# Designed miniproteins, single chains, continued (2): the designs that were tried, part 23

Each design is a single chain, and the fold is of that chain. pLDDT is the mean over its residues in the fold that is shown.

## One batch from the design tools (miniprotein)

Design m4775
Fold by ESMFold2-Fast:
Structure m4775 (fold): chain A 73 residues (1-73)
Amino acid sequence: SAADAQIANLQRRIAELEESIKLTEEKIAELEASGKLSDPRVAILLGVLRFVRGSEKYMKDVLEKKLAELKAS
């Protein structure tokens, strides 16, 4: 059905976002462990990565809500 196709597409997009979030979190952890937090360039990069992580998590939550609504119908 069209609903089944939409569910499959949302599940794929959510999985792709989960992988992206994991990679972003790994990069954040590596930078935090580097001991270079006093370097302004590292601080700026951490700020950017934390913003990207937040944006990706927000998008994932939006897609998960859409998936739940489709499954509830």
Scores: mean pLDDT 89

Design m4776
Fold by ESMFold2-Fast:
Structure m4776 (fold): chain A 58 residues (1-58)
Amino acid sequence: GPAEIEKLEAEMEELEREGVRLVLEGRHDELQAVQARIKELAEKLAKLKGLATAEDAR
């Protein structure tokens, strides 16, 4: 529902900020894990918004 979408978007934004911090700190292995989580959340958000892919409406 809408509340779940908002929560996932907030979690994704927080992870994106953490990813930026990890880049600045040179923590590349941790960055890779954070980016993988962001990708999973983005896919879940796309499904909840009724979109299978964001780039091509395929």
Scores: mean pLDDT 76

Design m4777
Fold by ESMFold2-Fast:
Structure m4777 (fold): chain A 63 residues (1-63)
Amino acid sequence: MDPAVLRLLADPRTDDPAVLAALAALRERMKPYRNQNLSFQEMAELMSPEDLATLRAYAARLA
């Protein structure tokens, strides 16, 4: 997994609407796991390929 994506998941200080939508979708996918301490890698594995591509594109723009 891209370290920039993992960093974004750890500290999602963003107002990008596409990134916020991807993070909201991840939050919904995480509801069954709310009592488990998921790693950022495991969180990323719950995301759709489209949402992961959105986060990667955003991380690339910040570099």
Scores: mean pLDDT 75

Design m4778
Fold by ESMFold2-Fast:
Structure m4778 (fold): chain A 85 residues (1-85)
Amino acid sequence: GSDPVELAERAARELAERLGLEILDVHVLDIGENGNRTAVAVTPDGVVVVSVGRTEEEARKNAEKAKKILEEQGVKVVATEGVVE
């Protein structure tokens, strides 16, 4: 079955591929409860962030929160997407 973490990892890879970006690695973010449902695809240009939510609003808020945390740590975010589980 698709768990939310597997969904986030797959969606992060798919988003990077749609943007024509080379995938160097994929990581799950440890940023609390919402972080357990967020994955990043690392590319030479920066990171692609995907967050999973039970609703479109929750997924969007999770992705926006993850982007802010990463940018505050000096990480370049090139794309974000929210995905409903």
Scores: mean pLDDT 79

Design m4779
Fold by ESMFold2-Fast:
Structure m4779 (fold): chain A 78 residues (1-78)
Amino acid sequence: MREELREAAADATEGVATALEIREGRPVPEEMRELLRRFGEALRAGDLATAREEAERIAELDPEAGASLRELVDAVEA
């Protein structure tokens, strides 16, 4: 159950990257792609503390994306 939720949440980070590219009309910056990759890895590993830290860093670059990813961490933790 939790493994499936973590995997689904990690897969959702690809959706966030795609949404950012559509919204901006350009590829996501390398820094954002690296943060999204680390966020997904932390979620798959069940390291929710690291996932939250990466979501906060993403929120500094894009508040909407960061908020969505924080919601994913909270859902997995529940």
Scores: mean pLDDT 75

Design m4780
Fold by ESMFold2-Fast:
Formats: C-alpha cells, sequence, structure tokens
Structure m4780 (fold): chain A 66 residues (1-66)
C-alpha cells in the first residue's frame, strides 16, 4: 500500500493538486485496490468524482503494473 500511495501522490502533485488533496485521493485509490477492485473499476470511480482523463490514465498504468 505505501509504495502505491506514494506513486499516486507524486502523479497528482505533478498535475497541480495540493499535497493534502493528493494524499486524500491516494488514500481512496489504495483503499479500493485493497478491497479487490480492478484497475478499470478504480479508474471509472476516479472519472466519476471528476478527475481528468490524463490523471486517471496515469494512475491506471500504475495499478496495471502491480
Amino acid sequence: GLELHGKIVEILKSHGYPGLTAHMIADVVVDMYQQGKSAEEISQQLLDIGLPQEVVDKIREILESL
């Protein structure tokens, strides 16, 4: 979880998200992953909450590399 969390925080910060927001979103992604949700299901949830496609695609690539 910790390594995945750090990678997601770095992506979000590189796209202009504040640190606190990046950590909160990364917590949600890690939680969904730990619940057994697929990279596709997680990506759709992130799009549904309003993250842009480019950010979601980068997060999906990390999830698919696990």
Scores: mean pLDDT 84

Design m4781
Fold by ESMFold2-Fast:
Structure m4781 (fold): chain A 89 residues (1-89)
Amino acid sequence: SRLTELHIKNLRNLIELIEKSTPSQMETLIKSSVEQLEMMSRHYPQLKPLTEEVKKKAEKLTDDPKNQEKIAKEVQKLLKEAIEILEKS
């Protein structure tokens, strides 16, 4: 559907923004990823496990750049998995 295509585009944009972000932007982008996945999980219940995983990763964010980079990569992987689920829906 057109709504599914919009959600996939929004997730791809978030992945790109995270890849290009500075550490100071990382917390905001990860929180935005949680909010986007929570909104989508209302219509795609199959995304709920990924949403909970991203939320747990967001809770582990610290001011350490190495921690931020590790969590950013893990969140990007989960967002890519969300796109794959939506493409198969």
Scores: mean pLDDT 84

Design m4782
Fold by ESMFold2-Fast:
Structure m4782 (fold): chain A 86 residues (1-86)
Amino acid sequence: SGARERELQRLIARIEALNEVLKKLGYPEIGIERPVEPSEEDREEARRLLERLLKEIPSMTEKEKQELILEFGLLQGRHQRLVREL
């Protein structure tokens, strides 16, 4: 449905931005399929998230950084499910 495609577009942009965070933390990137292309609006929203996280990360505890990495893994799972449900 269009709603799933729209969610997937936003999620792809978000995961791409979060992969930049993973690189900064020395962790492997999340590999994703791109069956739909994010809009410029999606990329701008993801860029704002990236800027916020890059500002917050230097003050994060090791536990908070690990929790952030686990959240990224959950987003990969959500992405995989949405791709299968298209």
Scores: mean pLDDT 81

Design m4783
Fold by ESMFold2-Fast:
Structure m4783 (fold): chain A 73 residues (1-73)
Amino acid sequence: MDRETAEEWAKRIEKLYPKYAEEIRKLVQEFADTEEALKAASGDPEKRAELEKQLNETMKKLSDFVKKAREEE
């Protein structure tokens, strides 16, 4: 669900702020890759904790970028 939501959100932002489309796409891809890695690491709690931290960091970067785009346009 989160992956579908993130992709839909990225497409909407790309349409509104094409100047930032490339950077937003990279962040969405990083999010998706980390989510798939988390799914594969179901038996490794330490690796999962590290991946969850990475996912949260990517989410923060995406949110900060959207906020910046809104302030400029």
Scores: mean pLDDT 73

Design m4784
Fold by ESMFold2-Fast:
Structure m4784 (fold): chain A 66 residues (1-66)
Amino acid sequence: SMMEEELIEKAKELAKELGKAKGAALAVIQGNRMGLDGGRLTRKLGEELGVEPEEIEREAIRIILS
């Protein structure tokens, strides 16, 4: 979807500053708030950025709990 594509692009920009896992995690959090499938988005971001889905999920939990 167009929103999913925009979040992937945002994750790539965030990854340049914050690292791949944190950039992907922030995009997943935003996607979940928008009602997107977080599991699908996490898998796509893992493929696009070359980061394990489990690491994205772990980083998202850290962000939410901070």
Scores: mean pLDDT 85

Design m4785
Fold by ESMFold2-Fast:
Structure m4785 (fold): chain A 95 residues (1-95)
Amino acid sequence: ERAEKLREFAEKLGIELTDEQLAMPDDEQLAWVDEQIAELKKRLEEIQKKMRELNATEDPEVSREETLKLVAEALRIIGDIVNLELLKKQIEEMR
């Protein structure tokens, strides 16, 4: 029942949890979520670095198109981080 409620909550956030992950102890589930958030934050930092490098280019049209693609990717990652933070809160509330 706890596993089913957690799965349904994650599904609403666009997060697919495996049966193995649902069977994990709360502390291990929280550690997994923290690891996913850390990886996404690292990826966001890499995108920010690429954006700074593009701003140093002399061709404004090429820089503009690539910057818009990086902004779109960054916004998707931010959304994923928010959803993982909500999942973390739900796991903590279900302890």
Scores: mean pLDDT 82

Design m4786
Fold by ESMFold2-Fast:
Parts: sequence; C-alpha cells; structure tokens
Structure m4786 (fold): chain A 105 residues (1-105)
Amino acid sequence: SKEKALEVLDTAIEELKKFIEYLKKNPDLPVEQAAAALEGLARSIIARMEEAGVDPETLEKVRELADEFIARAQELAARGASTEDIIKVVEEFIEKLKQLKEEVK
C-alpha cells in the first residue's frame, strides 16, 4: 500500500504540473472553467487512489487537501479572480502533496 500511495501521489503531482502548463497556455480561459477543471482533476486523483487501494489514512489526507483546494478555487472564481490566481492554488496543492509524500515514505 505504501508503494501504491507513493506512485499515485507522484502521478497526481505530475498531472497537476501539466494542468498548470495548460492554464499558462490558455490565459483567456474563464476562471470558473479553470476552477471546474481543477475540481474534475482532483476528483479523478481521489478515484484513482481508491482504485489503487491506497491506505485509508493517506486517502483521507488527500481527500481533505482536495476539498480545501477545490473550495479555494471555487471561492476565487466566485469573487471574479483570475486564472493566474487558480495557478497559485494548484502550486500550493502540489506543495502539500509533496509534504504528504515525505510523510508516507
């Protein structure tokens, strides 16, 4: 389960990095669409962790992080923030996942 958790966390970090690159290449993307795309990606990451049989403690921590960063992105979109502000949310989410990865090792 520990090896599976590390592999899925590495994949999640890589997918979030690709999402940042996508947002940078699409600066005119409406912030509501950027927030919705982050939610979809975060939910996909959780589903993949569940399918991989990641331990309940690690899975709960990732769910809590996903819910926090989804809520931040949605709040920013509701306030008329920019896609650049969503990029900052995704960067912080990546850093929290990296911290969690060090705890799982």
Scores: mean pLDDT 87

Design m4787
Fold by ESMFold2-Fast:
Structure m4787 (fold): chain A 70 residues (1-70)
Amino acid sequence: SLQPPEVTPEDRERAEKLWEELKANNPSSSAMIAALEERADELTLAELVLLGEMLERERLARGAAELAAR
C-alpha cells in the first residue's frame, strides 16, 4: 500500500488557512474544487491530501444538510 505523505505542522497550518479561504470565497463544493484545481500546482502533496480530506467532509456535510431540508 502507498504510504500517505509526511505532514508537517507547517503543511497543516497552510492547508487550514487555504481551507478557510476556499470556504469564505466559494459558495459551493464544486466552486471550491475548481478553485483548488487552479492552485494545485502551488501546493505540496501533503497540503493537497489535507485539503482533499477537508473538501470531502464539507461535501458530505452539505449533501446531508440538503437532504435534511427536504
Scores: mean pLDDT 74

Design m4788
Fold by ESMFold2-Fast:
Structure m4788 (fold): chain A 98 residues (1-98)
Amino acid sequence: EEIERLASTKVEPEEVPALIEKYREEGIAELERRREEVLAELAASADRAEQLEDIAKRKAAIEAAEKRAIAEGVPLGEVEILGRTLGAIEVVERLLAE
């Protein structure tokens, strides 16, 4: 309904996800089907590149922090947490690349 209007008028990408979230609580199955198409198009148009760049920055920061922590003798438990966070970010990066 409103999502169809937004797609037709080519409004800003930020407005469509907010509208989808508003209707999330209604549990409308057809809305979920339209959501998949809209989100895929939004990701392709602008969102994906920005998300991938942000992920790359976070990966670099965590890798640098891990190397520094090891050099400074930080407890292994904290270094493991950094490694697990990096792994989680890599999973998200792969999902965005799909």
Scores: mean pLDDT 56

Design m4789
Fold by ESMFold2-Fast:
Structure m4789 (fold): chain A 88 residues (1-88)
Amino acid sequence: SEEIRELLARVFELLQKARDKATPEQQAALDEISRLLQEAFDNPEKLKEYLDKAIELAEKLRAQSTDPEVQALLDEIIRLLKELKEKA
C-alpha cells in the first residue's frame, strides 16, 4: 500500500540521518537494518520476518548508543518499524 511505502521511505530517511552521526561500528548495524528492509521490499510475503529482525537490531543499537541525537533517531525508527509491522 502507499501508506506502507511512505512509512518505509521515512525509515530510510531516518536511517541515513542516524548513519551520518554514527560511529563506524554503528554504521555497519544501520547498513544491515537498511539491507533487511530492502530485502523486505523485494519479498513482501516475508515483510514481517524482516521487520522483526530489523526491530531487534535497532533496539540493540539503541541500547549501545550514548549520543542523544542518535538515540532519538533510533527511537523514531523503532516506532515506525513497529507501525509497519502492524500494517503489514
Scores: mean pLDDT 85

Design m4790
Fold by ESMFold2-Fast:
Structure m4790 (fold): chain A 58 residues (1-58)
Amino acid sequence: SSNDITSIRNQQTITNQDIYDQIVDAVTRGNYDDYNRINDSRNNIDNSYVQQIQSYSA
């Protein structure tokens, strides 16, 4: 379970970096519709990781 939680946290870090890169790309292209969509999905992604970590608590 500890190794599983560490893996989930590492994946969350990578996912957050990907989201940041996508936001930067959308802004540089002037695509604010995509920017808003990515920001909205960010909350759902964060909630998903919280739920995954909680499911591994013994």
Scores: mean pLDDT 77

Design m4791
Fold by ESMFold2-Fast:
Parts: structure tokens; C-alpha cells; sequence
Structure m4791 (fold): chain A 92 residues (1-92)
């Protein structure tokens, strides 16, 4: 299984999305990409409700299109990692 501190290269679609947020590198860790996703969700006010702060509606977003999901459960880190790994290449 991947470790949060291992470095990955995002695919062109995910890289383009991250670049719109201000990312300027060629590689990042899973920990860093999770922080970028949380930043994006907060910036765009994508939380479903104050009662469910872990749940984000990404159905009308570029992120949702890339990950092919309508919702993200921010408390399900392993589920988000599984989605991200389809769009990232591990570096040696």
C-alpha cells in the first residue's frame, strides 16, 4: 500500500487541476495532494452542510470529473487515496 510521504507524479488532468490552485512542482506526496484537495473544497465552499463537514459535493467540479465521483468523504482517507492513485505515477 502507498505511504503518505512517498512522492508521485500526477497525470496531465490532475496536474492541470493542481496548477489552477497554485501548484508549481512536478511531483508531490499523497499528504500534499490531500491538503490541496481540502484547500480546494474550502475555497469553493463545496461542503454539503455544517452538520456533515466531512462530506463534499464535487459533482459540478473539475475534481469530480477527474476522480469520476459526485461526492468525497474527507474522513475516508483510504477511499480518496484509491481514487487518486488511478491518476498518479509513483516515482522511484
Amino acid sequence: SPRLEEVYRPNPELASFLQTLGWTEEELTLSEILDWIKFYIGKENLHVSPETPHLADVSDTELGKILEVDYLDLSDRDGIIDLLLKHMTPLP
Scores: mean pLDDT 82

Design m4792
Fold by ESMFold2-Fast:
Structure m4792 (fold): chain A 66 residues (1-66)
Amino acid sequence: ADEAIKKAIELLKKNGQEEGAKMLEEYLKNKDYEGAAGMAEGMAEANTGGVGEFFKEVAEELRKSI
């Protein structure tokens, strides 16, 4: 769970999406896996290809941790 969120934060920072990265950092700090999963689900729906698939996997891992 924590590692999945950390990987998503790294990807968002690499892509210049600093605001998205900060939101995930807040979810991680608060252990809000439901909030993090919801955000990852939204990112998966909004993106296609490898980025969409990556966030889908993150969301599925986080949902299993709730």
Scores: mean pLDDT 78

Design m4793
Fold by ESMFold2-Fast:
Structure m4793 (fold): chain A 69 residues (1-69)
Amino acid sequence: SRYDAAYATGLAFYRAGRYKAAITAFEEAISLATTAEQRKEAYLNLGRAYEALGRHEEAEKARAKAEEL
């Protein structure tokens, strides 16, 4: 699915240390998500990518969105 491709791209960028690119890919994955599980996993990884960049407020907001789902 388009979600799976965007999410996998985000994970690949994150593993490569390309955190800004990972954020963009995870945001795309969130927009393509069709299930609560997909949105939750994408938000959790979005939070991890923000945390890796030291963007603690954005990381916390992403984690909170995942917990709502």
Scores: mean pLDDT 88

Design m4794
Fold by ESMFold2-Fast:
Structure m4794 (fold): chain A 96 residues (1-96)
Amino acid sequence: SDVKHGQALSYIGQGIQAYREGNYEVSIKSTQTSLDLDPDSPGSVQALIVRGKANFKLGNYKDSIDDFQQALSLDPNNQDAIDGLNEAQRKLEEQA
């Protein structure tokens, strides 16, 4: 549905803005809503990266790793996802 695609992209934008403002929980909710509406959106990789970064900021390293791994499954050469995954894995090891 074109309406769902447009709504998904709008929620990604809201998630990015919330992340920049330090509202990480709001960022996660917005990006989750985007992914629920349309997981195959052209913005789905961006939604996963933003949610992964927000989860990282909240110390949710396992969720962060999952988001970056999903982003890499869609775009294997995405540098933001590669960098985010490496940092989240390092932080998770520090918690063990």
Scores: mean pLDDT 89

Design m4795
Fold by ESMFold2-Fast:
Structure m4795 (fold): chain A 75 residues (1-75)
Amino acid sequence: SSEVEALKAELEKAAEEAAEALRAGDFQTASRHMDRVWELANRLVALGATALAQALLERAAKKVQEAMEEYRRRQ
């Protein structure tokens, strides 16, 4: 559905924004974007798109982990 497609796009964007904030050391901004990722994933689950939500959360977690590793290597 168009709703599922819109939520997917917003979740992917929020995950990218969280990763960018983490690379910059802006943990407050990253936390807000991560909260948004979880909110959007919950909306996908409510629409019955549970498998898609899980896949998107896994991809988001990988992006966030990679960004955090990059930030830590700069310490």
Scores: mean pLDDT 90

Design m4796
Fold by ESMFold2-Fast:
Structure m4796 (fold): chain A 80 residues (1-80)
Amino acid sequence: SSAIQQGVDAVNAAFSTAVANAVEGKAPEKVETKTALEQEAADKVIATVEKAFKTGTLEETVKIGKETLGEEVKKLKEAA
């Protein structure tokens, strides 16, 4: 699989981990990535989920997180 797919998988993992950690009351966890662009995308998704969960419901957090995930995945594909 391409390096792009690995980056997309890492950012998806960052989203899933951030939601799980927020639900469990755990601190945000870093997801390891291969490039600075992938790391920026992962960090942004994690920060977005953390911020949304502080101000809204789990359902709203998942919705906002998925929207940010989609935007960051699009940027990764466009940068390739």
Scores: mean pLDDT 77

Design m4797
Fold by ESMFold2-Fast:
Structure m4797 (fold): chain A 105 residues (1-105)
Amino acid sequence: SSMKEELEREIEKVEEELRRLERELQQNPDDEELRERAVEALKELIVLRLKKLGVEEEKIKRVEEAFEIFMEKREVTPFIEEVGEEYLKIMEPVQQKKLAEREAE
């Protein structure tokens, strides 16, 4: 329980940083450094979400490796294949938070 609460706090921090970086990137779409920071934040979010779901460390490592291939070669397919069904579970909390923020007036 303590480790799950710690993971939840880390997830919230990374989600806030990612939203800030996405906002900055919308204002400066050609900024490569901002883009790289946003992608690194996304990678960290994916890893933390998989850890919270109880995904095995070997699987998480393969997701990280597939993400690095995506970053280096711009090949999305290996990353999508490795994340698979977990992708929907990872993204669901982000979508729920965005909906809650829109309902707050």
Scores: mean pLDDT 69

Design m4798
Fold by ESMFold2-Fast:
Structure m4798 (fold): chain A 92 residues (1-92)
Amino acid sequence: MKLTVDEVLDRGIEVGYRAVEQGLSAREAFERMAGVILFLSQFMSERDQLILRRAMEEGGRTLERAVEAGLSPREALDLMVETMRRTARREQ
């Protein structure tokens, strides 16, 4: 069955939250999430790959600003997830 953008985001986001729960930084959590999304995206259409790439780029920018503002890893990840889901919905 074909993977959807939302299914790939859900899997990546789960890995990110687990990383934060294990005491990793927001940036390390993002890197682990990005690795999962990148791996799964190779099995998807070029259109879906571009949507995921844009979601990751926008999410990464939101995460950087949150970290620079002194937010906790969990708070930074929550804002990143909202940005990624919003970007993916806009592009679909």
Scores: mean pLDDT 87

Design m4799
Fold by ESMFold2-Fast:
Structure m4799 (fold): chain A 56 residues (1-56)
Amino acid sequence: DEGSARAIARLGGREAGLDEATIERVVARVLATLDTVKDPAQLGLFVKGVVDEVLA
């Protein structure tokens, strides 16, 4: 679900201490690759991976 993906991405970005512009980039990247996440239970792990990549 796009709404859930946006909410989780924003929460993950805020928890990681990212600024709003960076959080919106995380959201855009998560949404662009959302079809790769076949299992909704994996969405949180997928978002964490995107946040970790942005922080690197």
Scores: mean pLDDT 74

Design m4800
Fold by ESMFold2-Fast:
Structure m4800 (fold): chain A 88 residues (1-88)
Amino acid sequence: MVQESEQEVTARAGETVDVTTTVVPEQDGTLHVGAELLNADGEVLAEGTESKDVRAGVETTVTVSLTVPASLVGEQTLTVRTLVVQSP
């Protein structure tokens, strides 16, 4: 299983953006959740990955925490891009 999503967040330098993904897996295995924080120009400001063991049909929540870099000026609307991949 592979799922991609994008969402907008408003953040300032030094803040933590928690990216929470909830999925019901189709098979047992390991769920890998990657998240990227992007500025308006599509530049990656922060990235992270979390992995969690999952079971088919069991709702599973994974949170990836991203820290907004100190180079960000003021409060900005940023894009969070999330990729979910399941391995057996």
Scores: mean pLDDT 80

Design m4801
Fold by ESMFold2-Fast:
Structure m4801 (fold): chain A 92 residues (1-92)
Amino acid sequence: HMEQLHQENLEEGRRASEEARRAAKDLVEAYTKIGLSKAGEILKESVERAAERLLKRAEQDPNKSSEYMEELKRLTQAVEELAKKVKEAAEK
């Protein structure tokens, strides 16, 4: 069911985009702890913009929606991993 898979991917993409924005907020908090709050804000804006573009591309091209959703998930994971490592380093 390609149509149902596409709809599920778009819904998952919207949630992944929201998760990317949450991860970006955590990234700002992590950078603030090490005294780089402005750098964190710049990275947050870049992540939010990238997530928005990937979601829009997935909505516009059903044949590539899975690829764009995978890229969005990888973006969220990378941001979460970075935020976690920065927080762990700051607490040590």
Scores: mean pLDDT 76

Design m4802
Fold by ESMFold2-Fast:
Structure m4802 (fold): chain A 77 residues (1-77)
Amino acid sequence: MKLTYTVTTRNKGPVTLEADNAEELYEKILKLLKEDGVSDEDIGIVELVYAVLKSIPELSDEEIAETIAATANRVSA
C-alpha cells in the first residue's frame, strides 16, 4: 500500500510526499527538510526518531511513516 503524507515547509508550503515504504518516505522527508534550510540540529531529531522507531519490531511501515511525518512537521514550523 502506498504511503502519502503532507509536510509543511517554510519556502514551498505544503508538499505531499508519496513512498512505497517508511524508509523511502524518511529519505524524501530528509531531502525536503535539507532543501528547506532546516537546521542540522532539527534534522538530527528526525534522524534519531526514525532510528528509534525502526528499532521497534512491532511497528508497521504506516506507523513509522505517520510518526516521522509528524516529527518533520514539528521541526519545519
Scores: mean pLDDT 81

Design m4803
Fold by ESMFold2-Fast:
Structure m4803 (fold): chain A 95 residues (1-95)
Amino acid sequence: SPLLQQLQQIYAQMVLSQRTLSPRDALARTVDLGRQVADLLRDVDPERAEQIRRAADEGQRLLDDPSATDSQLRQAVERLLNLILDAIDWLEQKE
């Protein structure tokens, strides 16, 4: 489906960001991309959209904290990646 392909492309961008950027820059990129996924899922799966939005908001809170450790930033990226991978798996099973 077009939605599944968009989610897969966004997920690939997140993985690339995690591999190539600093922890803070990777989180900033995955927060932005996670919000895009939440918007795409809003009318399809509102509950999953809200989970992703909340994780993105938590990530933004860490970005706004100058004392946030690289470990905390990486954990926030991993949480967003896992939620989006779960959404991809769900869409594949539904289709």
Scores: mean pLDDT 90

Design m4804
Fold by ESMFold2-Fast:
Structure m4804 (fold): chain A 57 residues (1-57)
Amino acid sequence: LADLPSRSADDVLRELAKKAGWTDKQLEEMIKKIGRNNTALKLLRELGIVDAPLHPD
């Protein structure tokens, strides 16, 4: 559980992490280590979505 009240984009990352089978703590630590953008990219790669730039379904 992250103590970041002024954040909305992180919610999207948490949804992706849930789909990939990550825990809330894992996602939080990842964001702190490599940043939000890199974390999002990692999640997309894990799910294999980085192929199409259109819309994920």
Scores: mean pLDDT 67

Design m4805
Fold by ESMFold2-Fast:
Structure m4805 (fold): chain A 95 residues (1-95)
Amino acid sequence: EARKKYLELRLKAHKRIQEVAEKNGDKEASEEAKRVIDLYEEYLKTGDENLLKEAQEEDVKLREIASKNPTLKAEYDRLEKELAEEVSKIVKEEQ
């Protein structure tokens, strides 16, 4: 359950990154974010670990693309911090 909640939080964060990319006209980042989102959503439905590996590889590419745009990089870094805080909270609550 903790793993599923973590992946759902990652999915939510990537959807926000896609929205920020679209609003800033960064089509490359927006399209890459959509690929990551689609792969995580399919993994959550199917449990296919190959989709999770592919999502992780595409997420690395998205980070590289986002690093070229200071606004997207800052947003990505902020969301990672928020995800870490939420994961810590979930782990504590499940004790």
Scores: mean pLDDT 78

Design m4806
Fold by ESMFold2-Fast:
Structure m4806 (fold): chain A 55 residues (1-55)
Amino acid sequence: MKLSEAEVDAEYQDILAKMTKLVRLTLPAADQPAAIAKVNAAVQTWKDQQLKKSK
C-alpha cells in the first residue's frame, strides 16, 4: 500500500508512543532506556522502508 509521507509520519508517531508505553509497563526501570532506544531504531527503520516502497 502506498502511504503519503504525512500518513507514514502519523503511524510512526503512534507506533512509537504505543511501544514506549508498553516498555514502561512491562520492563524494570533499569532496562527501559535500552529497550526504548531499540524501539526507536526499529520504528525508524520501518518508516524508512515505507518511504522507499512508496515510489
Scores: mean pLDDT 76

Design m4807
Fold by ESMFold2-Fast:
Structure m4807 (fold): chain A 100 residues (1-100)
Amino acid sequence: SPEEELIKEEAINALEFIIKLFEETYKKTGKEFWKEAAEKIRQFLEKVKNAKTAEEIIKILEELIKYLEEQAEKHPEYREFLELLVEQLRELIEYLRKLA
């Protein structure tokens, strides 16, 4: 449906933005965490590209939130930033649910 295409485009745009943000942070800081995190977000991006339904896309974004929450727990130095990103992704999911 047109709504499913829009949901997919919005999710792709959000993940591409996060990848760029993490890659730029890696370039500025030299911290391998951001390079590895960017590579992990690229894996989520490929899952979204291959998803067929809005529900599959939302599930992938929920899995991404879980990954980021686990990283925030393991890396207290990045916790505040990662928690803010989780909040923004939760808002995105609520927006996408209203479109579906």
Scores: mean pLDDT 90

Design m4808
Fold by ESMFold2-Fast:
Structure m4808 (fold): chain A 66 residues (1-66)
Amino acid sequence: MTEEQKEALKKALEEHLDKIMDDFDIPESAREELLERLKKAIEEAEDTKEFGEKSYEAALEVKAKS
């Protein structure tokens, strides 16, 4: 995944975080943890498909711990 793709994903994340939280029914108390995990997924993913997989897993883990 290119640096430009990572920057685009981070911008999209900031714009759509509220929707992601609503879609996964994640409480406001877990917002910061979710954001940090999703940013980590962007940095660690090799491509956009892997980002999708890692971000989905992160959202499920945050929801499970909430």
Scores: mean pLDDT 78

Design m4809
Fold by ESMFold2-Fast:
Structure m4809 (fold): chain A 97 residues (1-97)
Amino acid sequence: MKVENPREVAEEGYRIAEKVVLGEPVSKEGVEEKLEKLKEALRIARKEGDKELELKAEAGIAAAEYLLTGKEEYKKKALEKLIELGILELKKAVERV
């Protein structure tokens, strides 16, 4: 597999998940390749214990699966992961107060 920056891959996946959840048009071009890269980013996130990277990769994977299958369950999963990411960021902010 082509080694790419897992954080950049996860950020791109997160942006796709936001668009999918908001009902914005997203190109299906290269989605299968992006899904494979996101799965690798998720593996790295889990190995490193990076919860933010893990949630971004999981949201991107769910969004990519939705674009490939049209199954609403994946769109719901993408929304769930975006909510978990938002809660994680709020918890980090509160811990610094």
Scores: mean pLDDT 81

